# Designed miniproteins, single chains, continued (2): the designs that were tried, part 11

Each design is a single chain, and the fold is of that chain. pLDDT is the mean over its residues in the fold that is shown.

## One batch from the design tools (miniprotein)

Design m4352
Fold by ESMFold2-Fast:
Structure m4352 (fold): chain A 87 residues (1-87)
Amino acid sequence: SMASLKQRLEDKVAQLKEKAYQFGKAVGQKDLEKAFQLSQEIISLRKEIVDLMDQLGLSEEEKQARLKAISDAMLKEFAKGLEEGKA
């Protein structure tokens, strides 16, 4: 259903933000192996999010706006993780 797809999209976006935070923390700790693994998980989640947006029939404009907002949120989570990892 559309409601189920929307919930899956929201869940994947939440997971992506959490992975961005963990990625920042791993980079701050200089755990390059974990950082590499997390980067692959982020790439995979981003692909799933795009696929879900396509299944939901979002307009190109709405899709681009949401992807930009997601990227901005990921950068904030990454920065937070990076600072905590350096400590």
Scores: mean pLDDT 90

Design m4353
Fold by ESMFold2-Fast:
Structure m4353 (fold): chain A 114 residues (1-114)
Amino acid sequence: MRILSDEEELEGAYFLIRALAMKEINKIYKESVEKLEKIKRDLDAGKITREQALENARKVIEDFKKKMDEVIEKAEQLARENQLPEEVIQKLRDDLKSYADNKLKELEKLAESI
């Protein structure tokens, strides 16, 4: 199969939806980083125990993961509304999941520094 011209049209819609989703992921990531920084400050100030800090950090990571699922579902809905083929929607989902997983790993490393 050769899908060159259809692929170009799909790339345009795909790139826009992906870019919007990635911007939202980055915004949520920034919020999650700020929450982890607050946990570290509270721990350093003796307001919480290390065990409480680790539990709070896990909750931040869990909330981040849930919000990532919501962003991916929203991107999938936008792709359907723009009449993208199922294969392109699946690729979008996989790409966004990979991007979110990389951000999750960065958050896990920040949580380990607590």
Scores: mean pLDDT 85

Design m4354
Fold by ESMFold2-Fast:
Structure m4354 (fold): chain A 89 residues (1-89)
Amino acid sequence: SEELKKKAEEAIERMRKAAKDGNDEVAYQSAMEALKYAGELLEKGDYETAIEIARRVLDVANEIKNDMIRGVITLAAAVTLAVAENKLK
């Protein structure tokens, strides 16, 4: 879904800005929003786009200074990525 991909990309950009600003709460909320859209893409069978979103969330998570919030986001994104990659096999 083009709409879900666009919403996920917008959430990832909010996450990136929040991470750079040190706004851990907005970074967390935006990460979870992006991963929610990735989950909806998985439900629709768009595994490739879900992988792309999960990988981008993992990349942006590395910019988050709070170890606990970075860890939670990294785990959630890694689980989404693993599920999506397994569906392509």
Scores: mean pLDDT 88

Design m4355
Fold by ESMFold2-Fast:
Structure m4355 (fold): chain A 80 residues (1-80)
Amino acid sequence: AEEAKQKAEDGVKDGDKASKSTPKKQLDAADKLLKVGDDIYQQAKSSSPKDQSIYKQAGGQVVSAGSKVASTALKKLLSA
């Protein structure tokens, strides 16, 4: 559970850094964040019911960060 929280915090920080970079780097960062979120959800499936809520929260934070970065990159690419 603690490792999932740490990955979520690191993912949010990486997303914030990526928001200031090129669209390609933003899409690469978003892809990495979505994969981290999937890994957290896979860990939730093998976890006790008590820990599942923690993994769900952590996964949701990472997926949300990845989606925002991807949306920003796509908007820039479509607007150019």
Scores: mean pLDDT 73

Design m4356
Fold by ESMFold2-Fast:
Structure m4356 (fold): chain A 67 residues (1-67)
Amino acid sequence: SIEELKRELELLDRAIARLREGKALVQERLAAGQISAEEAQRILAGMDRALQEAEARKRELEEQLKR
């Protein structure tokens, strides 16, 4: 239903925002010397993959909502 699509979209928006905040925190921890560059790259790669999947799903839902 349209309501279910809107709810999924809201959850995706929250997930995307959380991932972007998480990336900023990882970069801050790297700058502070709390994690290694190797560790930061592994974490950021995982977050980037999750972001790509969430953004792709969001685009799919937005197209469905235009009908």
Scores: mean pLDDT 87

Design m4357
Fold by ESMFold2-Fast:
Structure m4357 (fold): chain A 93 residues (1-93)
Amino acid sequence: SQSQQLKQQALSLLEQAKKALEQGDYKTALEKLNQALDLAEQLYKLGDKQTARNIAQQVHELGMELLKKAPKELISQAIGLILRSMGLILDTE
């Protein structure tokens, strides 16, 4: 299904973000997390609230880790990501 394809793509982006964080590539991690969250928002619109919530929770967790480690120039973008992920988590009861 379309939901399964989007889920697999989002999970791949989360793994890429984790790898980037481990390597200290905070810019790439932020980009991959935003892309995963965009797919989670698409899944929510398609009615797959459970998968959207799961991805948003993982983005939130990784975004919090990124915020702790990020250089000053990325802090604002990391905060934006965290707020977006929290919004989707709250919407996906």
Scores: mean pLDDT 89

Design m4358
Fold by ESMFold2-Fast:
Structure m4358 (fold): chain A 80 residues (1-80)
Amino acid sequence: SEEKKKKIVEIAKEARDRIVELAGPSAQPLADEALTAAEKGDVGRAMGLMNEIAAEHPEVAEEIRKIAEEFGKKVQEVLS
């Protein structure tokens, strides 16, 4: 439904913004690509891209992976 799609996009935007805040502006391109994947319904690709950002930013990698996990759980709740 359009309502569920909108909720998933909002969850993805929150995850993107949190990741960019933690990793800095250099994370923006991959974070925006992850949002685009989520907008297309490719949750797996979105999470994969978030984990790529974590690999590039070892100082905040655990926090980013936690954001990716929370994103996946929230999306699953919307789809359930």
Scores: mean pLDDT 87

Design m4359
Fold by ESMFold2-Fast:
Structure m4359 (fold): chain A 99 residues (1-99)
Amino acid sequence: MKEKKLNASLKLVAAAILVVGAEFLLDDPRLTPEQARDAVRGAIGALEEVVKNKDYLSKEELEFALKVARQVADIAERLGDTENAERARKIAEEFEKLL
């Protein structure tokens, strides 16, 4: 139980770091959108692991996860990645149901 909470929290931190990285990559005119897309895919994978362990998260962690999922959806939409934008929106809806 406690180890699953820690793992979920660490995955949420990883998703947040990847979102910040993706935004930074989008602002660099020398980098390709592919690097930002890779960061988005990584963030979605981490958030899907957070969803699997959502019952172990605090209200504050769920609110933060919702914010991160919404940011991932926005970045994916800006990249034209409709599939991953939709995946991130569904993840956000799962966290919203718990709040």
Scores: mean pLDDT 77

Design m4360
Fold by ESMFold2-Fast:
Structure m4360 (fold): chain A 81 residues (1-81)
Amino acid sequence: SMEQQLQQGLELLEVLLREMEERIRRGDLEGALQAVDDALTVIDGILQLLDQHPQFTAVRDAVEERRRELEERRRELEARL
């Protein structure tokens, strides 16, 4: 179902965000950038699913905010390379 696809996407996003933070802690900035790129790809997939289901406005707003945070994080990591 769409709800199951959404849940899987959100769970994968959380895994990638934890991986990003762990790589940052270890000084693996290139690996952290890869995790950010993977997370942004997952977010794009989630937003595509949500476009078909406008009733989930709160989830969409939260995911769009997370996208903005990750785009900023990407810029910060690229500046440190």
Scores: mean pLDDT 87

Design m4361
Fold by ESMFold2-Fast:
Structure m4361 (fold): chain A 91 residues (1-91)
Amino acid sequence: MEEEARRLVREAIDLLEQAANKLGPKADRVKQLIEEARRAYERGDIRAASMLVLEAAQELKKLGADPETVDRAIELAQRAMELADEIEASR
């Protein structure tokens, strides 16, 4: 479960980085959120990383990023949060 949650968050971060890069400078704030998410992921904080991914995805959606890419990232982050909550509840 922990490895699956980590994989989902990593995929979501990569998708959002691609979407933000396509938008260029107008996504600079979102790129900062994505960088914060990557740092949380590297620390093993899956919940914090997932929350930051969801925030970044909402901002990208407002900026007109590709809906399929953003919706996929949201789905992955939500599933990762559910797994992180399940792991924490089992401790």
Scores: mean pLDDT 83

Design m4362
Fold by ESMFold2-Fast:
Structure m4362 (fold): chain A 100 residues (1-100)
Amino acid sequence: SSLIEKVKETLKFVKEVLAKAPNMSKEELRKAMEEVVKKLEELAETAKKENAPEYHIDELEKQVESLKKLVEDENATKEELINALQAVADTLEKILKDLE
């Protein structure tokens, strides 16, 4: 399934960003999170095309909206950005497990 492959690829990217996050500036982390948002939007579109369960699509779209708001928030702390990225990883791991 291209959806399963895309979830695995996106999760790997998110985990790589999380590993680097302590050594990243807040601006570098925001740019990485903008790329995560783009990958999640592509994932949601793939999920729709492959008729994935609506609750998976809804969860992905909610994560996209939450991350967009946080990235645009100039008062967001680096810790809040890292915590949001961890929540994305947790969501993708749960979706991946449900697709097995």
Scores: mean pLDDT 85

Design m4363
Fold by ESMFold2-Fast:
Structure m4363 (fold): chain A 100 residues (1-100)
Amino acid sequence: MEPLAPRTPETLREAERMMEAALKAGEKLYKEGKKEAALDNYRIALVFAEEVGEERFREVLKKASKLTGVSEEELRKNRDRIDASLEDQEIAGRALTEEL
């Protein structure tokens, strides 16, 4: 992935704080039995982890995989597939709602 901005200590700390917030929210939701909502927060944490660095991204990915039971490859593919599927479902939904 192409970096969004030059890596500076300031930018990295900001991304790290956002990543930690998402991880805490995800863990809290997981303990409450809201596994799907927890997974959403882990996906957000992965986005910020990419800005922090590859090693941190892999760590978060492994944690999400172990906690959710979804493989690392599935988490990556699922993100792209979810975006594509939601777009297709919205188009199909609009076509079904289309008036004559």
Scores: mean pLDDT 64

Design m4364
Fold by ESMFold2-Fast:
Structure m4364 (fold): chain A 95 residues (1-95)
Amino acid sequence: SPVVEYAKESLNLIIETARSMKAAGIPEEKIRNLVVTQLGDLADDVFFLGNNLGLTKEGQYISDKILELAVEILENPDMTIDEIIEKINKVVEEI
């Protein structure tokens, strides 16, 4: 579906951005904060895209999965950037 395709493309872009920032030596806290912000923004975008396309249940499901991941990252400050990337990849595989 276009909601799944948009979510997967956006999540993969977040992964590549996080990898690039890590390779550039950006502090992990800054990368983590950006990833959490981007996941929150994406969850909202996916929810509204689903509503606009008449795919409300699918948009809600994907939005909830992304938001759950953002909350998990916020609640686990010791989570490494590599662990965050792995968790994002799992969401991509599940949706």
Scores: mean pLDDT 92

Design m4365
Fold by ESMFold2-Fast:
Structure m4365 (fold): chain A 80 residues (1-80)
Amino acid sequence: MEKIEKIIKEAKEEVEKLPEEEFEKIMKEEGISKEQAKARLIMKKAVELVFKEIGEGSEETLELVHKIVAKIIDELVKKQ
């Protein structure tokens, strides 16, 4: 649990360092809100971090990716 939360936190920190234009581009291209654009970028970065840090455990990597994506989606739904 803590490992997943650390990866999500690091992904959020990396996304917050991105220029505003990156969010605006995704919002314009996909017709989504800034919150949804941030969530999409956080998911992409979290997946990349899991791949780089865990490396060779293909099944373990896939399970962690699934849990991270599910958690980010759940947070978006709860904001409703």
Scores: mean pLDDT 74

Design m4366
Fold by ESMFold2-Fast:
Structure m4366 (fold): chain A 89 residues (1-89)
Amino acid sequence: MKYTEEGEKLKKEGKLEEAIEKYQLAILEDPNNVKAWKGLAEVYEEMGLLEVAIEIYKLMLENVELSEEEKKEVEEKIEELEKKLKEKE
């Protein structure tokens, strides 16, 4: 998973826009890449783009083959981010 690893490295270095590009390429190469989907959403979260992060997690639930544990994790994350978004209104 070269692109996922590159995205993780770029995210750690604070190069958030470059990290997004690498995670998007990882998803394009393997749409079931759970780590790439999570990484992409986390970068948008770090940028303060909570609505975009929520949409990515929702797309993940619709398009990715997830275990029951992974589904719960993503659903809980969506609820967490939706609460944060409401607090800004």
Scores: mean pLDDT 84

Design m4367
Fold by ESMFold2-Fast:
Structure m4367 (fold): chain A 60 residues (1-60)
Amino acid sequence: DSQLKQLEQQIAQLEAEIRELEKQLESEPDGVKQVALAVKLVVLRKQLKQLQQQLQQLRA
């Protein structure tokens, strides 16, 4: 269904963004930018977990 498909797409996009940020953090030499990337990753991982829980509820 439309909402289920949109949620799956949001999860996929968020997973891709997390992977990109993890790669950026691994290669980032600037400590200030490292902290910013790490904080963003924590927020995005939290959002991913929430969306995954919502998806499980919709997959009745």
Scores: mean pLDDT 83

Design m4368
Fold by ESMFold2-Fast:
Structure m4368 (fold): chain A 55 residues (1-55)
Amino acid sequence: SPFEASLERLFAQLLAAGASPEQVEIIANWILSEETDPAHRAAAKRLAAEALAQL
């Protein structure tokens, strides 16, 4: 989905920029605070977890 592709790019850019686990969690929580679509929320949680696993 365009949403998931945008989040994949966002988290990839955060990791490339040297973001900390705390910074990734802050961004993920902000996304979840604005997102009500269950599929988008599931994608955001999964992609954030995948990004955190790389740190």
Scores: mean pLDDT 85

Design m4369
Fold by ESMFold2-Fast:
Structure m4369 (fold): chain A 109 residues (1-109)
Amino acid sequence: SAMEEAIREEAGEFLDRVDARLDEMLERYRDKLSPEQLAQLREIRRTGLARARELLAQGKVLEALDVVLDMLVEMEKLTADNPEISMELGALIVSVSAFRVVVKKLEAK
């Protein structure tokens, strides 16, 4: 339907914004992260966003958002010793959760 296509397009743009924000964040905090933390965060981002995009391409918007949420929660746990990074990831978790609530309401109609 036109609604399902619109939801998928908005979700795709949302994922692109999350991807860009994570890239900027990892570059900004590069010198405040251990090489091991940075490598792990980059791998979590790569695998999580790739999986989310695959689900989105299948029209599985809620499942794609759940994968992004799980990815961000894993990143937050890995950076719990850095409050500034943890707070930025927490803000992204809130944003993904809010978007998911809107998508779920629209799909229920």
Scores: mean pLDDT 88

Design m4370
Fold by ESMFold2-Fast:
Structure m4370 (fold): chain A 62 residues (1-62)
Amino acid sequence: MKAQLEAEINEALLLMTKGVWLAAGVPEEVVEEAAEKAMPYAKAGDSLKAVQVMNETVEEAL
């Protein structure tokens, strides 16, 4: 119940974060890879780790 709703909200947050970085000029391929790496954490309900993994992946790729 709560975990499933939280996972859906976390997935939406990742999609919004993806849009922000694309608008900032980060290559689409980098943003997509970051989102894929973060998605398992988002689905598990760990939004903080999902965002951290996504940010780390983007920063590593520049």
Scores: mean pLDDT 74

Design m4371
Fold by ESMFold2-Fast:
Structure m4371 (fold): chain A 114 residues (1-114)
Amino acid sequence: SLIERLEEARRRLEEIVRELEEALAARDFDRAIALFREAVRLVEEIIRLLEEANAPADLVQSLRDFLALLRELLAQMEANRDDPAAFERLAREAIAVLEGVVSELRAYIEALRA
C-alpha cells in the first residue's frame, strides 16, 4: 500500500540520518556523500509515489523544494571534500533538509491513517 511504501521510505531516511551522523563523527566524507546521493534518489522516488497517488500539490512542491536544496548542498559538499569545516557545515544543513522531508512524510502518513 501507499502507507507501507511511505513508512519504509521514512524509516530508510531516518537510518540514513543516523549513518550520516556516524560518517561525520568519523570524518568519512566519501561515505557521507554516498549516503546523501542515496537520500536524493529516495526523495525523488517519494515525490513520484506522491504524484501517482494525487497527494496535495503543496506537499509535492514542498518536497521538490527540499530536493532542490539537497542537490545544491550535495554539489557544494563534493566541491569541498578537502575542507572539513566547510564540509561539516554543509552536511549539517543537508541533514536538517532530510529531517524536514521526514517531518513532512510523518505528517502526511498520519493524515492518511485518520
Scores: mean pLDDT 90

Design m4372
Fold by ESMFold2-Fast:
Structure m4372 (fold): chain A 95 residues (1-95)
Amino acid sequence: AVEKLEEAARYLEKAKEAVEAGDIKAAFEHIVKAAELLSSNRSVEVAKEEVEKALEYIGEALDALSKGDFAKAVEYLEKAKEYAERAAELVREAE
């Protein structure tokens, strides 16, 4: 679980970098990978709220991207990354 949550956070960072570079296609691909990793860990009780929050912010980032609001997309991706990192920390502390 920790490794997958840390990997999700890395994909969210790559997505943020892609948005900042104007590579929206790469941003979408990285967001999808992060969402898949987070969704596969939704049953991890100790980090459930943080995983759900990360997924919520991914949804907000995708909505912002679809509207061309790249500044909001970057902000939401950063928030999603923070929750993914917190989820990984909570799982690590519980082990």
Scores: mean pLDDT 82

Design m4373
Fold by ESMFold2-Fast:
Structure m4373 (fold): chain A 83 residues (1-83)
Amino acid sequence: SLPEIELDLPRGADLREVSRPIMDSLTDKQKRIIRRVGDALQIDPETVAVLVEAAGTLSNTVRLAAQALRLEGRDVSAEDLYR
């Protein structure tokens, strides 16, 4: 975790309330990808949904997640998450 990360949420934001409309707009395939990213990063899918909004696209979020996991010493490719 980086203290300077550009993914800061507003103070007091409820991740579940913020992520709900994002999750509701997604296809079943996109929801599976978000769950895989969440499982790999060990964070809630709601947090991943907010990251998708911040990154602008699901593919950018997957690539950034794979990069973060490699920085933690985990051997994960973007393709493993994108399935």
Scores: mean pLDDT 68

Design m4374
Fold by ESMFold2-Fast:
Structure m4374 (fold): chain A 90 residues (1-90)
Amino acid sequence: SAAEEAGRNASRGGELAYEGAKSNDAVKATGGAILAIGGAIGAILAGSKEGGELALEGAKKAGLGAMSGDEEKAKEGAEEAKEGGEKAAE
C-alpha cells in the first residue's frame, strides 16, 4: 500500500541519515533526511496519521542530528522513524 511504502521510506531514510552522521558523509546524511521526511509526509497523506506523525518527528530528529554531527540524536530519530514507519505499514 501507499502507507506501507511511505513508512518504509521513512524508516530507510532515518537509517541513512544516522549512517551519514556516523561516517561524516554529508550527502548520505542529507539524502537520508530528505527520504525520511518524504516518507513520513507520504504516510500521513495516505491516511496513517499516527504512524506518519511519529515518523515525521523521528525524521526531523535524525536530520537535525545528522546535520549537527550528533550521532546519538540521529540514532534516536532513526529509531522513531522506524517505529512510526512500521505503525504506518500495519
Scores: mean pLDDT 83

Design m4375
Fold by ESMFold2-Fast:
Structure m4375 (fold): chain A 70 residues (1-70)
Amino acid sequence: MNEVERAEAELKALEERKKQLESDYQQMIDYATDPTTKEFWQVVLDKTQKELDAEIERVRARLEKLRAES
């Protein structure tokens, strides 16, 4: 119960953080005027997305286990 609720809250927080960071980094890309700066922020965005996606998948896998063990 408590562990499932905690995992669900963590998943929601990670999804909200991903959306916020995607918006922030996309804004940096959009405001950049030179190709080098745009490429830099695109690389940062891609890396951040991959890291957050890995964390989201980990929490989802944990949630599936907790639900199966109910």
Scores: mean pLDDT 82

Design m4376
Fold by ESMFold2-Fast:
Structure m4376 (fold): chain A 75 residues (1-75)
Amino acid sequence: HMEELIKKINELAEKAYELRKQGASPEELRRVNIEIKELEAKLSGNSYLRTQVEIDRALLEGEEKAEELAKELSK
């Protein structure tokens, strides 16, 4: 249902606002913003936005994997 997507987007936007007020890291805010964009892409059916979200997700996952590997090197 479209109404469920809109509700979820509003919930995530409120969460992002709370995180900013709490001084959350740019990385935490980036994760929430990617989730919002994924839902916006679903709601609009915009393939361009969908592709942009895929790129942003892949970049975030790549950064997380690099951090994990760096921790292994410090053992």
Scores: mean pLDDT 79

Design m4377
Fold by ESMFold2-Fast:
Structure m4377 (fold): chain A 64 residues (1-64)
Amino acid sequence: MNPAAVAQVRAEMLAAARKLKAEGASDEEIRARLERGGQAFVDAGVLSPEEAARIVEEVLAEVL
């Protein structure tokens, strides 16, 4: 996948995670939501499973 598309997906996941944290979601709820989002991108053929897992962990490290 090209770096620009990965950066856009990461930015969208980061925005979603920050919104959930601001709404009082637990760390487990935020993780589950991001993992579900990552799987949706894998199912759509946008990300590999490894790319999705990496983006989720990077976003969680930044937000949690």
Scores: mean pLDDT 81

Design m4378
Fold by ESMFold2-Fast:
Structure m4378 (fold): chain A 73 residues (1-73)
Amino acid sequence: LRDPSKMQEFLERVQEEVASRISDPKDAERAREVTRLLAQGYSLGEIAKRLGISLETVTYYNRVINDALVDLS
């Protein structure tokens, strides 16, 4: 998709949906950041290293993001 505004709008919708599924505000914020980094093409391991969190935590957020993507598709 060549329209950056549509990509940004979709990213914001995914971030909001993911955050709504996580009850802890700090985890919701981290999940938003993971969503953004995945959209930029980073791997789960690269995201874990960049954010200073465990690969298990990134994998948890990735599952929530995938569930949100199914609902938004």
Scores: mean pLDDT 78

Design m4379
Fold by ESMFold2-Fast:
Structure m4379 (fold): chain A 64 residues (1-64)
Amino acid sequence: AADAALDTLYRLMAADRGPAFAELIRAASRASLEAFEDALDYLLRKGLITQAQRDAMLAAHRAA
C-alpha cells in the first residue's frame, strides 16, 4: 500500500518537476510522513490529484 502510494507520487512529481527531483521527494516521503503529506498538498494545489486521491494515498501510507 505505502509503496504503491510512493510510486504514484514519484510518477506525478517526475512529470511536473523531472525525475531527479521526484526521486528526492520519494526518498524524503519514505522516511517522513510529514514530507509525504507536504508533497501530496503540493500536488493537490497544482491540480494534479483530487482531494479523494490525496486522502486515499495518505491513508495507504499510514496503514503501512
Scores: mean pLDDT 82

Design m4380
Fold by ESMFold2-Fast:
Formats: structure tokens, C-alpha cells, sequence
Structure m4380 (fold): chain A 90 residues (1-90)
């Protein structure tokens, strides 16, 4: 069932999230990326493809920012992606 698959994804990601619990900006950005990657997988299972695509783009922005030691730029880009999506839904 979809519910069982969602639970399995959340359980698998729990340890990864715990490893990223930190006050460092890079770790927070990576935690945000992981959360959005997890959300994208769940949205895809639910057939919410537009929401999944937005979550993937947010995750990518956060991860790229962290990998380039510019987590603040990734956060700024992620915010723009979300704001653009919300404007289209009005």
C-alpha cells in the first residue's frame, strides 16, 4: 500500500535526518534538502507530481548551496522557488 511505502521512506530517512541535527548552516541546509527529497518521494507516490517537482527543485537548491559552502544562497533560491509556486496557485 502507499501508506506502507510512505512509512518505509520516513523510517529510512530518520537516521539521515538525525545525523544532520546541527547549528551549522551547511548541516541545516543539508537537512532541509533531505526533508524536501523525502517529501518529493512521498508526493510522487501520492500522484502529486507538481508538488514533487517543486520539492525536488528546493532540495537541489539547498544541496548545491551547501556543497559549494554557500548555504545562504541555496536557502535564498529555495525561497524563490516556493514563492513562485505559491503565486501560480493563486
Amino acid sequence: SIEAEIRAILEARRAEHAALVSDRPVDRALAGALANETAAEIYELQGKLEEAEVARRVAEALREGAENDRPELGIEEARRIVEEYLEKKK
Scores: mean pLDDT 80

Design m4381
Fold by ESMFold2-Fast:
Structure m4381 (fold): chain A 69 residues (1-69)
Amino acid sequence: MIKKAILAFKKYDTNGDGTLSIEEARKILKEEFGIELSDEELMKYDTDGNGTLSREEFLKFVEDLLKKK
């Protein structure tokens, strides 16, 4: 499953800067994993408070969600 998250991150990281917007992260989770989340849940992993998720934050978030399923 984590390999799928890495591939999805690369696909949606259009700038190649190693970050995703909250909306892009939500879209990946919905389309690739069938998980619908609120902005509040996604923002819990935005440790910088800048409205984006780094690759590390995104992968940790996916792992945490998979543990709860």
Scores: mean pLDDT 70

Design m4382
Fold by ESMFold2-Fast:
Structure m4382 (fold): chain A 88 residues (1-88)
Amino acid sequence: LAAAEAAARRALAAETAEEAIDLTLEAANAADASGDLGAQLGGGVGALAAAVARSLLDAGRASPEEALERAKKGAEAVLTALRTGRPG
């Protein structure tokens, strides 16, 4: 769980969409590896948010700022799941 929290906090501090997406995926993967169901569900939300941000950015349908904010929302979902012990 500590690795997932650290990655999610780094994602929230990220200054670029690329960095935020990569760190949100790192947080999601660490949460999934934890074996904790609440963390895994939060990780699933984070992974989806990062994947959507990447897809929209690559398609030119989101600005870098929009992709950054979407990825950060995914990281927040991971952090919420880790801190509350509940999905969301």
Scores: mean pLDDT 80

Design m4383
Fold by ESMFold2-Fast:
Structure m4383 (fold): chain A 62 residues (1-62)
Amino acid sequence: MLEIATAEKGTKVKIGDIVELKFADGTKALGQVTSVEGDKAEVIARYEDGTIKKYIAENVIA
């Protein structure tokens, strides 16, 4: 399942960049950008327990 994470408006990202994701519950995770389309980026976040999740970050600049 893809979750939407907020990125700081105007954040410039490229494929391979490490970004901090902020979630509505106040949780933070580090993720790596795997794809950029317009103002959106796909990010894969790895958790300390080895869990991997994919997110869509909005308001990014490619």
Scores: mean pLDDT 66

Design m4384
Fold by ESMFold2-Fast:
Structure m4384 (fold): chain A 79 residues (1-79)
Amino acid sequence: SSAEERLREQMVALLRAFSELAEPEVGELAREVAEVLAKDPLSLLEPENQEKARKVEEALKALDEEKKKEILERARELL
């Protein structure tokens, strides 16, 4: 597998893990971004998907260390 494809798989797993463990509103956005990245990565260039990705990025940056560990553990299970 290419390094790029492997990184994409890891990002999708991380976003799916975050979607399961986040508050419903943020979790829904993370799930949608994960689906776009998994199915059609180029669609991330669309303004609507870029806005969703921005909100997800902000939420990820705001996480405490405890929550980050939970998300990483769940992401490893999904790989």
Scores: mean pLDDT 84

Design m4385
Fold by ESMFold2-Fast:
Structure m4385 (fold): chain A 118 residues (1-118)
Amino acid sequence: MERRREADRTLAEIGRKAAEAFKEHLSPEAQERIDRLMAELDQADAEIAKDPTNEEAWSRAAAAGGEIVRIVTQELQKKYSKEEIIKLAEEAGFTVLETDTGKYTFIPKGIGTKPSDL
């Protein structure tokens, strides 16, 4: 499904951007875990480049991206208040959504919207 591939691509991109934007706020252990997930994203991207119809590669990329966001969120929550996390995320170019379960979702500005640059 085209909709599924778009969602999987978005999750992978969110994970990559979160890992880069918040790396200085992460513990060495969290950074090591994220580095392994980034390597998994790179492998999935290589498989997608070979075969764009490989649904397993798209799903693996999305799963790795989502796990990176989860690790980043947990590390930030250890050090910062909710208000401080929102401010850091906005300064890094993310919109923060809070779920009813108290989870945070980071959405990079400009992802999931039509390019406003033209």
Scores: mean pLDDT 73

